# Designed miniproteins, single chains, continued (5): the designs that were tried, part 27

Each design is a single chain, and the fold is of that chain. pLDDT is the mean over its residues in the fold that is shown.

## One batch from the design tools (miniprotein)

Design m16909
Fold by ESMFold2-Fast:
Structure m16909 (fold): chain A 72 residues (1-72)
Amino acid sequence: GTEGLERVLAELRERGAAAVAAARAGDLARAEALLAEMRRLVEELAPHVHQPTVDRLEALVAEAEAAVAAAR
């Protein structure tokens, strides 16, 4: 269902934003933990969704990782 996917996309965006905020505040441990949670969610979902959805989820993680690196 679309509801489940939209909720996960929202959770990934929220965790990504929180990771960037943590990195800017100097809390690298929290930033790394949030990025790890994002990767775990994508890994858990990947077997249950189509490849275009996996690509979108992986892109959100990559964007968050790049933003965290830039914020350090």
Scores: mean pLDDT 83

Design m16910
Fold by ESMFold2-Fast:
Structure m16910 (fold): chain A 80 residues (1-80)
Amino acid sequence: SMDEREKVILLAEVTVLGGSVAFAEHVQKTNPELAKKTLESTIEHGKWLLEEAKKKGLEDLVKKVEEIIKRAEEELEKIK
């Protein structure tokens, strides 16, 4: 079992990652370089968070982070 505060922090980080993908989608047409940099940073941070979630046995969080990374990679491919 995890401490409740630790769970809240990890969930907040997952929420921020999802928001970063949405932000990149929003600015893509006006600033594709900012969108690309945001998506690359989101993928890097997401991979770190994925390893942390795996170490803590948080399978639901692992799945959510994997989905966000996949979405970020798909959006990044549209810019390349």
Scores: mean pLDDT 84

Design m16911
Fold by ESMFold2-Fast:
Structure m16911 (fold): chain A 66 residues (1-66)
Amino acid sequence: EREARIAELKALTQKVLEYIKKNRDKIDEPLTPHTLMRAYVEYLYKEEGLLTPEQAKATINAIKET
């Protein structure tokens, strides 16, 4: 459980970093924690298909509130 969780987070971190590198030119904002989290949510929505457009927007709005 713990080891699987850590491995999952490492894999996700690598994929998100690759997504950010590929889309660096498309990110008009500086790389802040909010921008990084937005990129992560977009990755889950566009690349993984784990989120619907509605869920992605709700998650991004929650991040902005934080």
Scores: mean pLDDT 65

Design m16912
Fold by ESMFold2-Fast:
Structure m16912 (fold): chain A 101 residues (1-101)
Amino acid sequence: TVLHRRIIDDAEAFLKEMERKLKELKSEGETAIKNNDQEKVDRILKELKEMKKKVDSIIATLRRVLAQPLSPEERARAETVLGNAEKLKKEIDEMIKKLES
């Protein structure tokens, strides 16, 4: 439906913005680790954990969309966006682990 397409498009746009922010946070986090800047590490950890919650929400929404009848095109797009969200979640988890080390 038009509604499912909009949900998928909104999720894709949001994930692209989060990918950009994650790239910036990774760079800042690596610098903070090298400089032993614990205050900056704690701040970046908070932002990464907030991003993870948002990505988890998108994953849950996309899984609900995929449980419904979809056109082949809408299903393929939803599966692609879900895959991108799961990959982004893994990258966020890896960065959290590095900062908590």
Scores: mean pLDDT 88

Design m16913
Fold by ESMFold2-Fast:
Order: structure tokens, then C-alpha cells, then sequence
Structure m16913 (fold): chain A 102 residues (1-102)
């Protein structure tokens, strides 16, 4: 439902904001996290307004998948704490659920 999708988006934004705080000393990671938050905010606004087209949903979800994968790759390569990797994995699980609703 629209409400379930909005709740998933809001939860993903909360987790990304927590991730941003944990990675605040890494400008590269902060930059990608901020991009992911911006894409989720755009997705949320379009979904709430009832203006989200299937093409827009596909583009925004694909962009989010690339960004989340990039965050995971960088976090793993930088040997960041397990808490960071677990947050990214949780975000990816929520993204998979969101993609099924849209």
C-alpha cells in the first residue's frame, strides 16, 4: 500500500541519517549517503503527491540500489565497524521490500 511504502521510505531515511552521523568524518561516504537521502525524499514526495510514474519509480529505485551498493563497498573496503555494515544491510533489505510495493 501507499502507507506501507511511505513508512519504509521514512525508516530508510532514519537509518541513512544514523549512518551519516557514524561516517561524518568521511566526506566520500557522507556525499553518497546524502545523495541516497535526497533520492528517497524525491521518491517520498512523488509517492505522497500521487505523481510517481512506473518509469520514475524504476529510475529512483535503480539509483538507490547503486548508491546503497556503493556505500556497502566503500564501508567494507575502508574496514569500517560491523555496526556500519549491518546498517547498510538493513537499508538494503528495506529497499528490496520497497521495490516490491512500487
Amino acid sequence: SKQEALELIDRMIELLERLRELTKDDPELVGIVDQAIDVLRELRAKLEAGSLTPRQAAILLTTLTVLVSGIYFLAKNKKLPEEVLELVEEINRLLTELARLL
Scores: mean pLDDT 90

Design m16914
Fold by ESMFold2-Fast:
Structure m16914 (fold): chain A 66 residues (1-66)
Amino acid sequence: SSDKRYAAADLIFLQLMNSKVGDELLSAAEISEKTGASRSTVSSLLREAEKKGAIRRVGRRIYKAA
């Protein structure tokens, strides 16, 4: 649902606000578990944040604060 998508986006944003450059973020699976958003929705949000330069992908399912 849209509410779960916003919860996932808020969790990503909160992590970034409390992160230093290079800090590892929660995986898509962990964010999905915590927020109830689907893994595909969370993966899409992380990919969007990467395209905007807020995070960088360093492994298959590993993102770090940019």
Scores: mean pLDDT 84

Design m16915
Fold by ESMFold2-Fast:
Structure m16915 (fold): chain A 54 residues (1-54)
Amino acid sequence: SLDEIFKNGTPYEKVQAVYEMAKRGESKEKLLKYADSIPDGSLRSEAYKAVKES
């Protein structure tokens, strides 16, 4: 599940999960909270791009 990925996944898997949630029409507020949880700055930046495009 997406919750499992954000608890135990790699930073890369977390970025992919944000893109997947954005495609499913998840709220920008929720997407931003998930993107903010990504510890790698470069990957977090990629996640923010997904949020901006949603």
Scores: mean pLDDT 78

Design m16916
Fold by ESMFold2-Fast:
Structure m16916 (fold): chain A 85 residues (1-85)
Amino acid sequence: MSPVEARPLSEEEIEELRREQAELEPVVEKIRTEKDPEEREKAVEEYVEAAERLIERYRREYGLPEELVEQWREQIEKLREKVLA
């Protein structure tokens, strides 16, 4: 089951995480719609950097569940593969 031995996330912390994930939606949309390869690479780099910073921060400070971290990192890797491969 999903509960972590470490401090569980509060409802406020979960909402904050979801809000910050939603804040990345414009960057994701830019990656999807941008035709300029240079701008698209910049958008991917921006997304990856921002997402990894959020993951590290929430994992360290709030005890973010490993399954959620794994899912988010898989999404990041798929975006990188789509642009770089």
Scores: mean pLDDT 70

Design m16917
Fold by ESMFold2-Fast:
Structure m16917 (fold): chain A 83 residues (1-83)
Amino acid sequence: MKEDEEAIRKLLIEKFGEKEAEKLLKMDAKKLKEFLVEKGLVTEGYQLALYKAKKEKDEELAKELEEEMERLRRAIVEARRAA
């Protein structure tokens, strides 16, 4: 489980840098999702938040995030088909 936290930390450092990664790691899963979505990292935000919610055993949030991701996936597919 600490190994999973290290993996998330490395990913955030790679994308945002060390200082911002430390700040993001202190956020709860829902706030982390909202922050990353606001930065335009929608897919990454949902994936990281879902992973963190599952790690924290927040079953309700994990289900909510999975449903939101599926809705976004469908919207993207429909938008690309219309292009």
Scores: mean pLDDT 72

Design m16918
Fold by ESMFold2-Fast:
Structure m16918 (fold): chain A 80 residues (1-80)
Amino acid sequence: MEAQAALEAEERLGDRRLAGNAVDIAVALASGDQERLEQAKRALDSTLLVLGDRYGYSDEEIEELRRRTLEVARELAERL
């Protein structure tokens, strides 16, 4: 189940790190584990900072990547 969710997230987001963050958030949402959800969201913030620095994304582009990652995570959570 997690392996297929990771592949679907990678196809939608175009980035393996963001796909991993989406899966972690989806699992936390599906399990109702608030502490795990907070940890997964903090990990996403760290990934977005690294990607923004590495690829020169604007603040608006970073917020769009955050929005898309969270949308993918919610869709995956409904299917887990």
Scores: mean pLDDT 82

Design m16919
Fold by ESMFold2-Fast:
Structure m16919 (fold): chain A 87 residues (1-87)
Amino acid sequence: MGAEIDQLLDQLAEAARNNDLERVRQLLEQLVDKLDANPDATDAARRLLALARQFGLVPMLMDVIEKQGKKLREQNPTLNFTIVPFE
């Protein structure tokens, strides 16, 4: 599980740097879907939230979580995450 999520997180960071908002949304949907299936993947959830904060994607991430990440939202609401920002 880790390698696939790590690859998606790397791709999300690259798409965000390139301002490819369509690709960013697709990657957020894939990441939220995988994290919703594995809500105990806390490190991956924190990394996703840190990237969303770094690139100003938190509103888009929250919209995707509301639509697709029911379990992730219930267990790890944004306000309750411990956020370690990536530089």
Scores: mean pLDDT 70

Design m16920
Fold by ESMFold2-Fast:
Parts: C-alpha cells; structure tokens; sequence
Structure m16920 (fold): chain A 68 residues (1-68)
C-alpha cells in the first residue's frame, strides 16, 4: 500500500542518514520530503495519513537516539 511504501522509504532514509552522518541541512531536506509524502496521504485518506505520521514519528525518535 502507499502507506507502507512511505513508512519503508522513511525508515531507509533515516537509517542512511545515521550511517552517513548526514548534515543538518540534509536531514532538514529529508524531513521536508517525507512530510510532503505524508501530507499527500492526508489529502487522499486522513486516517491513513495519521497512522503513517505516528509510525514515522517513532522512526524519527529511534534515529535521534542513535545519533545522540
């Protein structure tokens, strides 16, 4: 589904950012791109967009723990 694709893409991009020691600018660009994908889902299906936002938020918390 589109929701699972967005979640998987976010997970892979976040893991790549940790592995490559991405710059703050690169992380900001990645956040904007992922948010755009989530907002597109909200426009089509608000419930799916909300679910994806929650799961992506958990991935962001995991990334920040690894970068701390």
Amino acid sequence: SAAEEVIEEARERLEEAVATKASDEEIDEMEDEILGRIMALYAEDPAAGEEVAKRVSELWKEMKKKMA
Scores: mean pLDDT 79

Design m16921
Fold by ESMFold2-Fast:
Structure m16921 (fold): chain A 98 residues (1-98)
Amino acid sequence: EVLPPDERGHKGAFIIAEDPAVAEELGRQAEELAARGIGVRHVVTFKESTEEARETAKRIHELVREAEARGIHGEEVVVRVAPSPEEAVRALEEWLER
């Protein structure tokens, strides 16, 4: 997600993708944009746009925003590969617990 103007300067991104090659490319693009001062908040991609995938993406966005509100910095590009929506949520929750 490209950040709105009021959040300019945010350099971190949390990226989840089902395909490792897609995750790697999105991570590379996010780091390139961050180096230019353009913030990318988070990107979630799944193989198909199911209702479950959309709910999972919403949950991930909410968890990332909650973490930021608690002072967990989103200044790094974090890439995770998750073959299913359930594994994506679990990976994010494990990351937040650290």
Scores: mean pLDDT 55

Design m16922
Fold by ESMFold2-Fast:
Structure m16922 (fold): chain A 142 residues (1-142)
Amino acid sequence: SAPARVTIIVASGSGSLEGLAETIAEKLREAGFEVEVVRVTSEEQLPAAIERAARADLVLILADGADLEGVRLAIAIAEALRREHPDIPVVLVAYGEPGSPGVRELEEFARRLGLPFLVIDGSPEDIEAVVATILETVAAAR
């Protein structure tokens, strides 16, 4: 059987998020997933990112809560995925401090759409929580 596919979309140009995305990708590959990591740094890249995500069994959107433009890109990506590919589960992950303006904007958006939402600091415990949420979300959608 073909392994389940996860697309990680990084809505930020941050090097810290790039490393975090690769750490999450490696943990998901260890769990038996095929993983693609896609960086989105501007709205002009949205159509190509959505086309890549269309092949996934689940999309993880990762944004830095301190990067308000990255937060807005993450919201735009999630809205486009829900509109164009409503059958693909989306998990939204914010890197940053709980209650910060960008994290709060992502949390409120996720709540309104019923998306699984996590806030992470890059710790191993938080990364394991992301992997566990993806495993649970894929299992629930099958």
Scores: mean pLDDT 86

Design m16923
Fold by ESMFold2-Fast:
Structure m16923 (fold): chain A 92 residues (1-92)
Amino acid sequence: SAEEELRELIEEIREALQIKDEEERDKALVPLMERLLALLERHPEVLGLLQRDPEMRFVVREAIEYGLSSKNPRLKEIAERIRELVEPVLPE
């Protein structure tokens, strides 16, 4: 299900954010953030899960903030797009 896919993605993103090397972290996060963006675009109903789960919201916010500050232009672009989609359930 889309909710199960979101839960699995959030756990993978949480693990990737713990990678100490910036280049390896960005390399791991790009495909995960692309999958998150695609999931949110295909299944906007999963935003309801983000509304109900504060831990998931925290991870998504952390990933967006990291991506927006990243030197990787693709990660930054993806983070900006995710931020716009989650803004109604994940204010600043």
Scores: mean pLDDT 86

Design m16924
Fold by ESMFold2-Fast:
Structure m16924 (fold): chain A 65 residues (1-65)
Amino acid sequence: SAKEELAILEAALRAEALARQRAAQLGLPYTITVQVDGLNVIATATVGDKVIEVTVLNKVLEKML
């Protein structure tokens, strides 16, 4: 759904901003993965041995519980 797509985009952009800054400081690549887990959209960014996690609530599913 459009709301889920927006939550995925929000989580990914927030994780990317943080990972990009850290990756530039360390001279290392970064990777980003996004998972949808019911009410939560979780973006995980990895830079070397460091993990950055951003969680965004999927408001569409909140009212279905």
Scores: mean pLDDT 75

Design m16925
Fold by ESMFold2-Fast:
Structure m16925 (fold): chain A 63 residues (1-63)
Amino acid sequence: RTLKEIDAEEALNMTPDEVRNSKEYRLSKEALKARIKKGLRDAGSPFSDEELEKMAEEFAKAS
């Protein structure tokens, strides 16, 4: 569980396109959105919580 969670977070440091194309890293839209939002915060994004939510929704839907 813990190792799989770390691996998933590490995978989200890759480009979102690469993660979406990986069968091993496919998640529900809600889980993927939450992880993208976390990744953007961890990257030191200056965006507000509302802006991060919007970006995560864009990445989760399609690009």
Scores: mean pLDDT 62

Design m16926
Fold by ESMFold2-Fast:
Structure m16926 (fold): chain A 84 residues (1-84)
Amino acid sequence: MLDEVIEKLEKLAKEYAEKGYVGIASATDGPYAPHSGPAARVAAKALEAKGIKVKYEDFETPLGATVTAIYTPDGKKTISVLHH
């Protein structure tokens, strides 16, 4: 499971970095808004262990959902993270 999450995050990181996408703008959108910060933290640490430098941030929406955004290494670009 975690490997699948990592693969998707890597693909999103690359795609969104190229497009300059702001993941925070999509905080409550779609099936890929994550429910859980702990899972995203584990995924972010696993990416760093593979030599991919990312930053993540948890926040709660006014609708009571939790969304995790992962940033590219320089903080310029963001990624919306997975929903299970």
Scores: mean pLDDT 48

Design m16927
Fold by ESMFold2-Fast:
Structure m16927 (fold): chain A 79 residues (1-79)
Amino acid sequence: SLYEKLKKLEEELKKIEEFSNDLTRQFIADMQRRLEALQAGDKEAVDAEIKQRREKRNETLKAYIDSLKAEIEKLKQQL
């Protein structure tokens, strides 16, 4: 049914948001380990690289989440 599809998408969205948070925590831990291992001259370059990777990841995940929310909204309008 349409209602069952809507509930499945809402649950999927919740799981994706939880997964995004887990990835962020893991990324921060990896960043901290790398930063602790670096000498002063390399730290700024690594920090910039990590920031860029994080921003690209977050942008991709946000686009995916926004897409799912739009699909949920469309299904709700059909109920």
Scores: mean pLDDT 73

Design m16928
Fold by ESMFold2-Fast:
Structure m16928 (fold): chain A 92 residues (1-92)
Amino acid sequence: SMAAELEERSKQFAAAAKLVADYLKKNNETGPKKYNAEELKEVIKEAEKEGADKETIELARKAAKELEKEGRSLTVELKDGKLGAGAFQPPR
């Protein structure tokens, strides 16, 4: 169903946003910061090296593939550990 597809997509982008949030914190940044598919893949590689959960890594990789298919980017901003922007935005 459409609802199940949206729920699955939401989980993928939530995983990607979590890894980006951890990456921003490590670099003492809060954003907002925009990640295309290639940039997100680099964040995922760093997270995997740092011992991030395998399921989270796999979900984030699916999010990166989705961004690549749609030519979109993920924007993340740290506000009390929450996303300040939507799951993805048009490329600019």
Scores: mean pLDDT 76

Design m16929
Fold by ESMFold2-Fast:
Structure m16929 (fold): chain A 101 residues (1-101)
Amino acid sequence: EREELKKKLVDYFKSLGFPEEVAELLAELIVNPQDYFPGFNEEKALEVAKDPEKALKAVVEFLETGELLGEKDPVPGRREGFRRRIGEENVEKLKKVAEEL
């Protein structure tokens, strides 16, 4: 189920025009948030992952605030590192797409 949800989210982000490597990073953040927040509520994350629009909004919130699904990132600079991996052009595109939802 988790792997299937990740593939569906990757396909969704690719359909919005994101490169595959960026789409995979975005999907992984939502489907496996425990890689960033040990002990994260996986059930809550999986419910969000089932709704592509909600998943997109959650990713944008994390990129802007460092908060994912109500959980603040405890590691300074991790959000900035993630933004650099995605690239600022893709971050701005994510924000724009989320505003239209």
Scores: mean pLDDT 74

Design m16930
Fold by ESMFold2-Fast:
Structure m16930 (fold): chain A 78 residues (1-78)
Amino acid sequence: MLYTGRVTATGVSGDDMDNAGVAVMLAHPGVVAVRVDVETKTLTIVAEDRETAEAAVAHAKELLERRGGTVTGTEITG
């Protein structure tokens, strides 16, 4: 069963979110897809299990905050 993580952040560009998504995919083999929605300022992460989704969301949050962004929401569904 697939799990979907979402990270919503302000103060970062779409390129910053794309770079975070790529970094998360490379670091977490269980991440099968990432998507950036610039209008909603949301990075969506699809993972094979909940543990991978939680780790990937936490990693994405850290990357975006290090870039000067503010993470305003995170969620995991599956």
Scores: mean pLDDT 86

Design m16931
Fold by ESMFold2-Fast:
Structure m16931 (fold): chain A 61 residues (1-61)
Amino acid sequence: GSPESEEERKRLEKEIRDTEVQLGVLAIKKAVGIISDVEYEKQEAELKAKLQQLRQQLAEI
């Protein structure tokens, strides 16, 4: 692919990893009782939606 496609792929891969880390941290916060089940569900849904979009964009490169 072009250099632009390579750089975009690296950016998307980094954002995917960062989002997966955020989901992991969110799960830990729920497990230790720092956040409510309702707040966890809301934040998890937002992060999962972001992750799906990033993975779809990566698949289209």
Scores: mean pLDDT 84

Design m16932
Fold by ESMFold2-Fast:
Structure m16932 (fold): chain A 86 residues (1-86)
Amino acid sequence: MSNISKAGKAAKDAVENDFEKGALEAVKYMEQLSEEDRENLLKGIAESLAEKYGKEVADKFRKTMIEAWENYRKLKEELERLLKEL
């Protein structure tokens, strides 16, 4: 199986049992993936959630994860900038 499939399954399992913890685990996995692979991962998780909890929950999850990823990137860039000024 591809690394994308393994990362996707692990993130889905985490999200289904503990949303807050699962979101953090998904962000860590996404950092190791290409932009295209991150989109595929989020799509797969949203699809699984739609089947189990309905489309509305899946859409909310997808938006939350995109926002979390963007905030994580901004924080990382700001911290790296501060370290370069030291």
Scores: mean pLDDT 68

Design m16933
Fold by ESMFold2-Fast:
Structure m16933 (fold): chain A 80 residues (1-80)
Amino acid sequence: MSEEEFDLEVEIALLQIAVAIAKNALERGKVTEEDIKFLERHLKRAEEVLKRAQELGLTDLARDAQSVIEEIKKLLEEAK
């Protein structure tokens, strides 16, 4: 594992944690404008991670980043 690969794995893990936090807030009915902005910021970051993983040919990390992007988009749709 390269330093770049490790950094991307850590970033994906942090994005997955962010998704879990937002999902919990949505399910508890405590969604705020700040929660929506939080998801929007993490969506942009996840898209950057996906692009970087694709550029490096890290197929598994690209797949995981894509999964996070889809989950964030779904949560944003639910938040409305």
Scores: mean pLDDT 82

Design m16934
Fold by ESMFold2-Fast:
Structure m16934 (fold): chain A 67 residues (1-67)
Amino acid sequence: SSSLLEEQRRKQLEQDFDIGAVEVAIAVYNTVLRILQQRGASPQDIQDVQQRLADYQRRLEELLRQR
């Protein structure tokens, strides 16, 4: 039915948005990591950003698997 197709389209749009948001977060944190490394930030700060990147990459893989 048309209502089922509309619901499926909404779910697809929401999923695509979530994927896009995570991809943007990964790009931002990669830039932050590069800046921290260039500025000689503490190993702890660098490790914290690397951990957040790993978490976002895991989230992206899970979202892509559900697609």
Scores: mean pLDDT 84

Design m16935
Fold by ESMFold2-Fast:
Structure m16935 (fold): chain A 87 residues (1-87)
Amino acid sequence: SPILERAIALLREALAQARAQGNRALETLLGVMIAEVEEGEKRGVPAAEVLEAVIKALRTFKEAYPEDAELVDALIEELERLLEEAK
């Protein structure tokens, strides 16, 4: 899925930023999210459903780690644009 490939690219960019900042919690979450997107694509899960699950997980993370809100919000905004394309 071209949409899920773009989502993985965005998640990998955010992971690189989290790693550069020494943010182990966000790095771990983003690694799990990348694996979940790859698994969803392999299983033929609709792109919109995969993106909605990732966005929900990121919003939940932001509630627990509000100090990461700027990076997480930027990522959510880009993923929501992909979700609109997937509808």
Scores: mean pLDDT 88

Design m16936
Fold by ESMFold2-Fast:
Structure m16936 (fold): chain A 72 residues (1-72)
Amino acid sequence: MEELTLKEETLFISMVTNRLSEDEARELGKRLGLSDEVIDKLIEFLKNMTLEEAKEYLKKLGFEVSDEVLQR
């Protein structure tokens, strides 16, 4: 996996923890100053991850999330 910028990490974390729709992810990504291409790449990347892989990746970024937040 490519190393994510802080803005890309912020969008990724929000997509995982808040269960954002594609439209919500695009809105947040644009507010963070990300291009549509980068936002679409992150959405596709997350779709190809298992819940466990997403949780492990967030932990490596220094974020710990409870299973209850991820299972909503």
Scores: mean pLDDT 70

Design m16937
Fold by ESMFold2-Fast:
Structure m16937 (fold): chain A 109 residues (1-109)
Amino acid sequence: SAEAAYAAGLEALAAGDVDRAIALFEEAARLGHERAREQYVYLATLRGELRPEDIPPLSAGELTAAGEALFEQGRYAEAVELYQRALELDPDNERARAGLARAQAALAA
Protein backbone atom coordinates (compact mmCIF):
# COMPACT_ATOMS: atom_id res chain seq x y z
CA SER A 1 0.00 0.00 0.00
CA ALA A 2 1.01 3.65 -0.32
CA GLU A 3 1.13 4.03 3.48
CA ALA A 4 3.23 0.86 3.89
CA ALA A 5 5.75 2.06 1.27
CA TYR A 6 5.89 5.49 2.97
CA ALA A 7 6.45 3.89 6.40
CA ALA A 8 9.20 1.64 4.96
CA GLY A 9 10.82 4.75 3.43
CA LEU A 10 10.92 6.44 6.84
CA GLU A 11 12.52 3.32 8.36
CA ALA A 12 15.14 3.28 5.57
CA LEU A 13 15.98 6.96 6.28
CA ALA A 14 16.29 6.22 10.01
CA ALA A 15 18.71 3.39 9.12
CA GLY A 16 20.77 5.76 6.90
CA ASP A 17 19.83 3.98 3.65
CA VAL A 18 19.00 7.04 1.53
CA ASP A 19 18.92 5.12 -1.79
CA ARG A 20 16.30 2.69 -0.47
CA ALA A 21 14.34 5.54 1.11
CA ILE A 22 14.17 7.42 -2.24
CA ALA A 23 12.96 4.27 -4.05
CA LEU A 24 10.27 3.61 -1.41
CA PHE A 25 9.07 7.24 -1.37
CA GLU A 26 8.94 7.16 -5.21
CA GLU A 27 6.79 3.99 -5.02
CA ALA A 28 4.47 5.54 -2.39
CA ALA A 29 4.24 8.74 -4.49
CA ARG A 30 3.16 6.75 -7.56
CA LEU A 31 0.44 5.19 -5.38
CA GLY A 32 -0.81 8.70 -4.51
CA HIS A 33 0.79 9.33 -1.09
CA GLU A 34 1.11 13.15 -0.86
CA ARG A 35 3.70 13.23 1.97
CA ALA A 36 5.82 10.62 0.16
CA ARG A 37 5.71 12.83 -2.98
CA GLU A 38 7.10 15.73 -0.92
CA GLN A 39 9.86 13.52 0.56
CA TYR A 40 10.73 12.18 -2.90
CA VAL A 41 10.92 15.70 -4.39
CA TYR A 42 13.06 16.87 -1.45
CA LEU A 43 15.58 14.01 -1.70
CA ALA A 44 15.65 13.96 -5.52
CA THR A 45 16.31 17.73 -5.55
CA LEU A 46 19.15 17.34 -3.01
CA ARG A 47 20.74 14.84 -5.42
CA GLY A 48 20.05 16.96 -8.52
CA GLU A 49 17.83 14.13 -9.78
CA LEU A 50 14.29 15.54 -9.86
CA ARG A 51 12.34 13.24 -12.23
CA PRO A 52 9.13 14.93 -13.41
CA GLU A 53 8.24 11.96 -15.66
CA ASP A 54 7.66 9.76 -12.57
CA ILE A 55 5.38 12.12 -10.61
CA PRO A 56 2.42 14.44 -11.33
CA PRO A 57 3.00 18.24 -11.66
CA LEU A 58 4.44 19.86 -8.53
CA SER A 59 2.01 20.99 -5.81
CA ALA A 60 2.61 23.81 -3.30
CA GLY A 61 3.91 21.22 -0.81
CA GLU A 62 6.30 19.70 -3.38
CA LEU A 63 7.56 23.16 -4.44
CA THR A 64 8.16 23.94 -0.74
CA ALA A 65 10.07 20.65 -0.29
CA ALA A 66 12.24 21.40 -3.35
CA GLY A 67 12.88 24.92 -1.99
CA GLU A 68 13.96 23.44 1.36
CA ALA A 69 16.42 21.14 -0.44
CA LEU A 70 17.89 24.05 -2.44
CA PHE A 71 18.23 26.10 0.77
CA GLU A 72 20.22 23.27 2.38
CA GLN A 73 22.55 23.31 -0.66
CA GLY A 74 23.11 27.09 -0.22
CA ARG A 75 21.18 27.83 -3.43
CA TYR A 76 19.21 30.64 -1.80
CA ALA A 77 18.11 32.57 -4.91
CA GLU A 78 16.62 29.40 -6.46
CA ALA A 79 14.99 28.50 -3.12
CA VAL A 80 13.34 31.97 -3.03
CA GLU A 81 11.89 31.36 -6.52
CA LEU A 82 10.36 27.99 -5.54
CA TYR A 83 8.94 29.32 -2.25
CA GLN A 84 7.33 32.23 -4.15
CA ARG A 85 5.77 29.76 -6.63
CA ALA A 86 4.47 27.65 -3.73
CA LEU A 87 2.85 30.77 -2.21
CA GLU A 88 1.21 31.59 -5.58
CA LEU A 89 -0.55 28.19 -5.33
CA ASP A 90 -1.20 28.36 -1.56
CA PRO A 91 -0.77 31.86 -0.03
CA ASP A 92 -1.31 30.52 3.51
CA ASN A 93 1.43 27.88 3.35
CA GLU A 94 3.39 28.56 6.56
CA ARG A 95 6.35 26.33 5.57
CA ALA A 96 6.81 28.23 2.29
CA ARG A 97 6.41 31.61 4.05
CA ALA A 98 9.01 30.68 6.70
CA GLY A 99 11.35 29.25 4.05
CA LEU A 100 11.07 32.42 1.94
CA ALA A 101 11.94 34.62 4.94
CA ARG A 102 15.00 32.48 5.78
CA ALA A 103 16.23 32.38 2.17
CA GLN A 104 15.79 36.16 1.71
CA ALA A 105 17.68 36.80 4.97
CA ALA A 106 20.54 34.55 3.76
CA LEU A 107 20.73 36.49 0.45
CA ALA A 108 20.77 39.85 2.34
CA ALA A 109 23.67 38.78 4.59
Scores: mean pLDDT 82

Design m16938
Fold by ESMFold2-Fast:
Structure m16938 (fold): chain A 98 residues (1-98)
Amino acid sequence: MKKLKFGGFYLDTEEIKEAAKKILTEKYGVPEEVVNWFIENSSYIFIILDEDNKALLLIGITDENKIFVYDPETKETKEWSEEEFDKILEEAKKRSLD
């Protein structure tokens, strides 16, 4: 079973926002337009990666406690409920398997 890696950014300073944008686009290959949207609309960004640093899911939590999830396979961003968020780890595990 492949291990999952987790990374997160609290977007409380411009310096952290710039670092998050660079890491998410350059290191993890998330499209710039997606990263820009999450930085503009989220107070916290959380990324789930496989052992090879492949992005499986990108999660943003807004100032209003809304949860948005970007899926690199479908290239879609969807709003998730807290109840749906409980499924996010299972979804990420499925994507880390062939």
Scores: mean pLDDT 77

Design m16939
Fold by ESMFold2-Fast:
Structure m16939 (fold): chain A 98 residues (1-98)
Amino acid sequence: AAKELEERIAKAQKKTQEEMKKNPKETVLASLKLYETTKKTAPELVSEEELSEGDKKIKVEVGGLEITITLTADGTVTVEVKDLKHGVVLGKTTAKLD
């Protein structure tokens, strides 16, 4: 049980991180689209927080995952994907948008 779970988590982390590193802008844009769609269809699964002047943190829960989107005033967007069941970060990427 423990070894199989650790191997599955490690595989998921590696795959997610590799995909996010290959396509940071696409990952950021897809996450923003997911946020916009979820806010319209299931607003209870979305939380928004102002961190500082011009910075904003968004959390979206979908399919047992927590997607954290951090928007900074300079147009930099960071996306982090966390597995809610195991409390582990699967991947993180950053892209600069206009």
Scores: mean pLDDT 78

Design m16940
Fold by ESMFold2-Fast:
Structure m16940 (fold): chain A 65 residues (1-65)
Amino acid sequence: AEAERRRREELRREIVEGLRLIIDGVMNTLVKKGVISEEEAQQIRDQILATLDAEEARYRAELAA
């Protein structure tokens, strides 16, 4: 039971980390191509990452309950 919970938590953390890397890559590419400004990219990045952090915290809270 505990081992299964830890494995799910680890996998979820890895998935979230992968998503952060993809988001960074996409934002950097859009800025490099001149599609959006560096300021706009930072705002979008912050918003997406904040949403991911909130969802991760909610998942951890449910896991602790």
Scores: mean pLDDT 76

Design m16941
Fold by ESMFold2-Fast:
Structure m16941 (fold): chain A 82 residues (1-82)
Amino acid sequence: MTEEEVAKLIYDYLSRLGLNPDFNEILELVKGLSQSELESIVNKIKSNPSVVDLLKTLPGIGEKKAEEKVKELRKRGSKAPM
């Protein structure tokens, strides 16, 4: 299992939930992870977690950072101006 493979799984999952993720940003979040951590993320995705629950599984992302990332991803999704 590679970091790029796990990043693609996260990207696809978030996109299916109607979010607009950045693949390179997700890849940076998974870089340097152990095989055990990568496997944990894949198993978490298979359980259909909330976005916050998925993001807090990533090392270096605490609950507050996960909540801020969710806000950023939602802002990148369609702004209805007017």
Scores: mean pLDDT 72

Design m16942
Fold by ESMFold2-Fast:
Structure m16942 (fold): chain A 95 residues (1-95)
Amino acid sequence: MVRELARELIERIVEYLGDPEAREELERFLATSTDQELIDALPGLIGSVLDLEMEERRSEYTPEEWERLLAERRAEALARARELRAEFERELAAE
């Protein structure tokens, strides 16, 4: 399950970046990483997707609204990443 989620997040990141070198690097990371390394990377991957998605919509907000919304969305993403990491670590430990 962690590898499937990591793949989805990486695919979103490379789609936003549009950079073939970044695609190759992230796909290599996915292919060579252990499940524990992917679990450890989840907060960073989730945060990267959020930041890229929010940046595309930046022009829709005032600077003050943008900063508040970004902080709120980052806090939510971090909380979710922490929860997912705990679930996957528990699952891995149970095997």
Scores: mean pLDDT 80

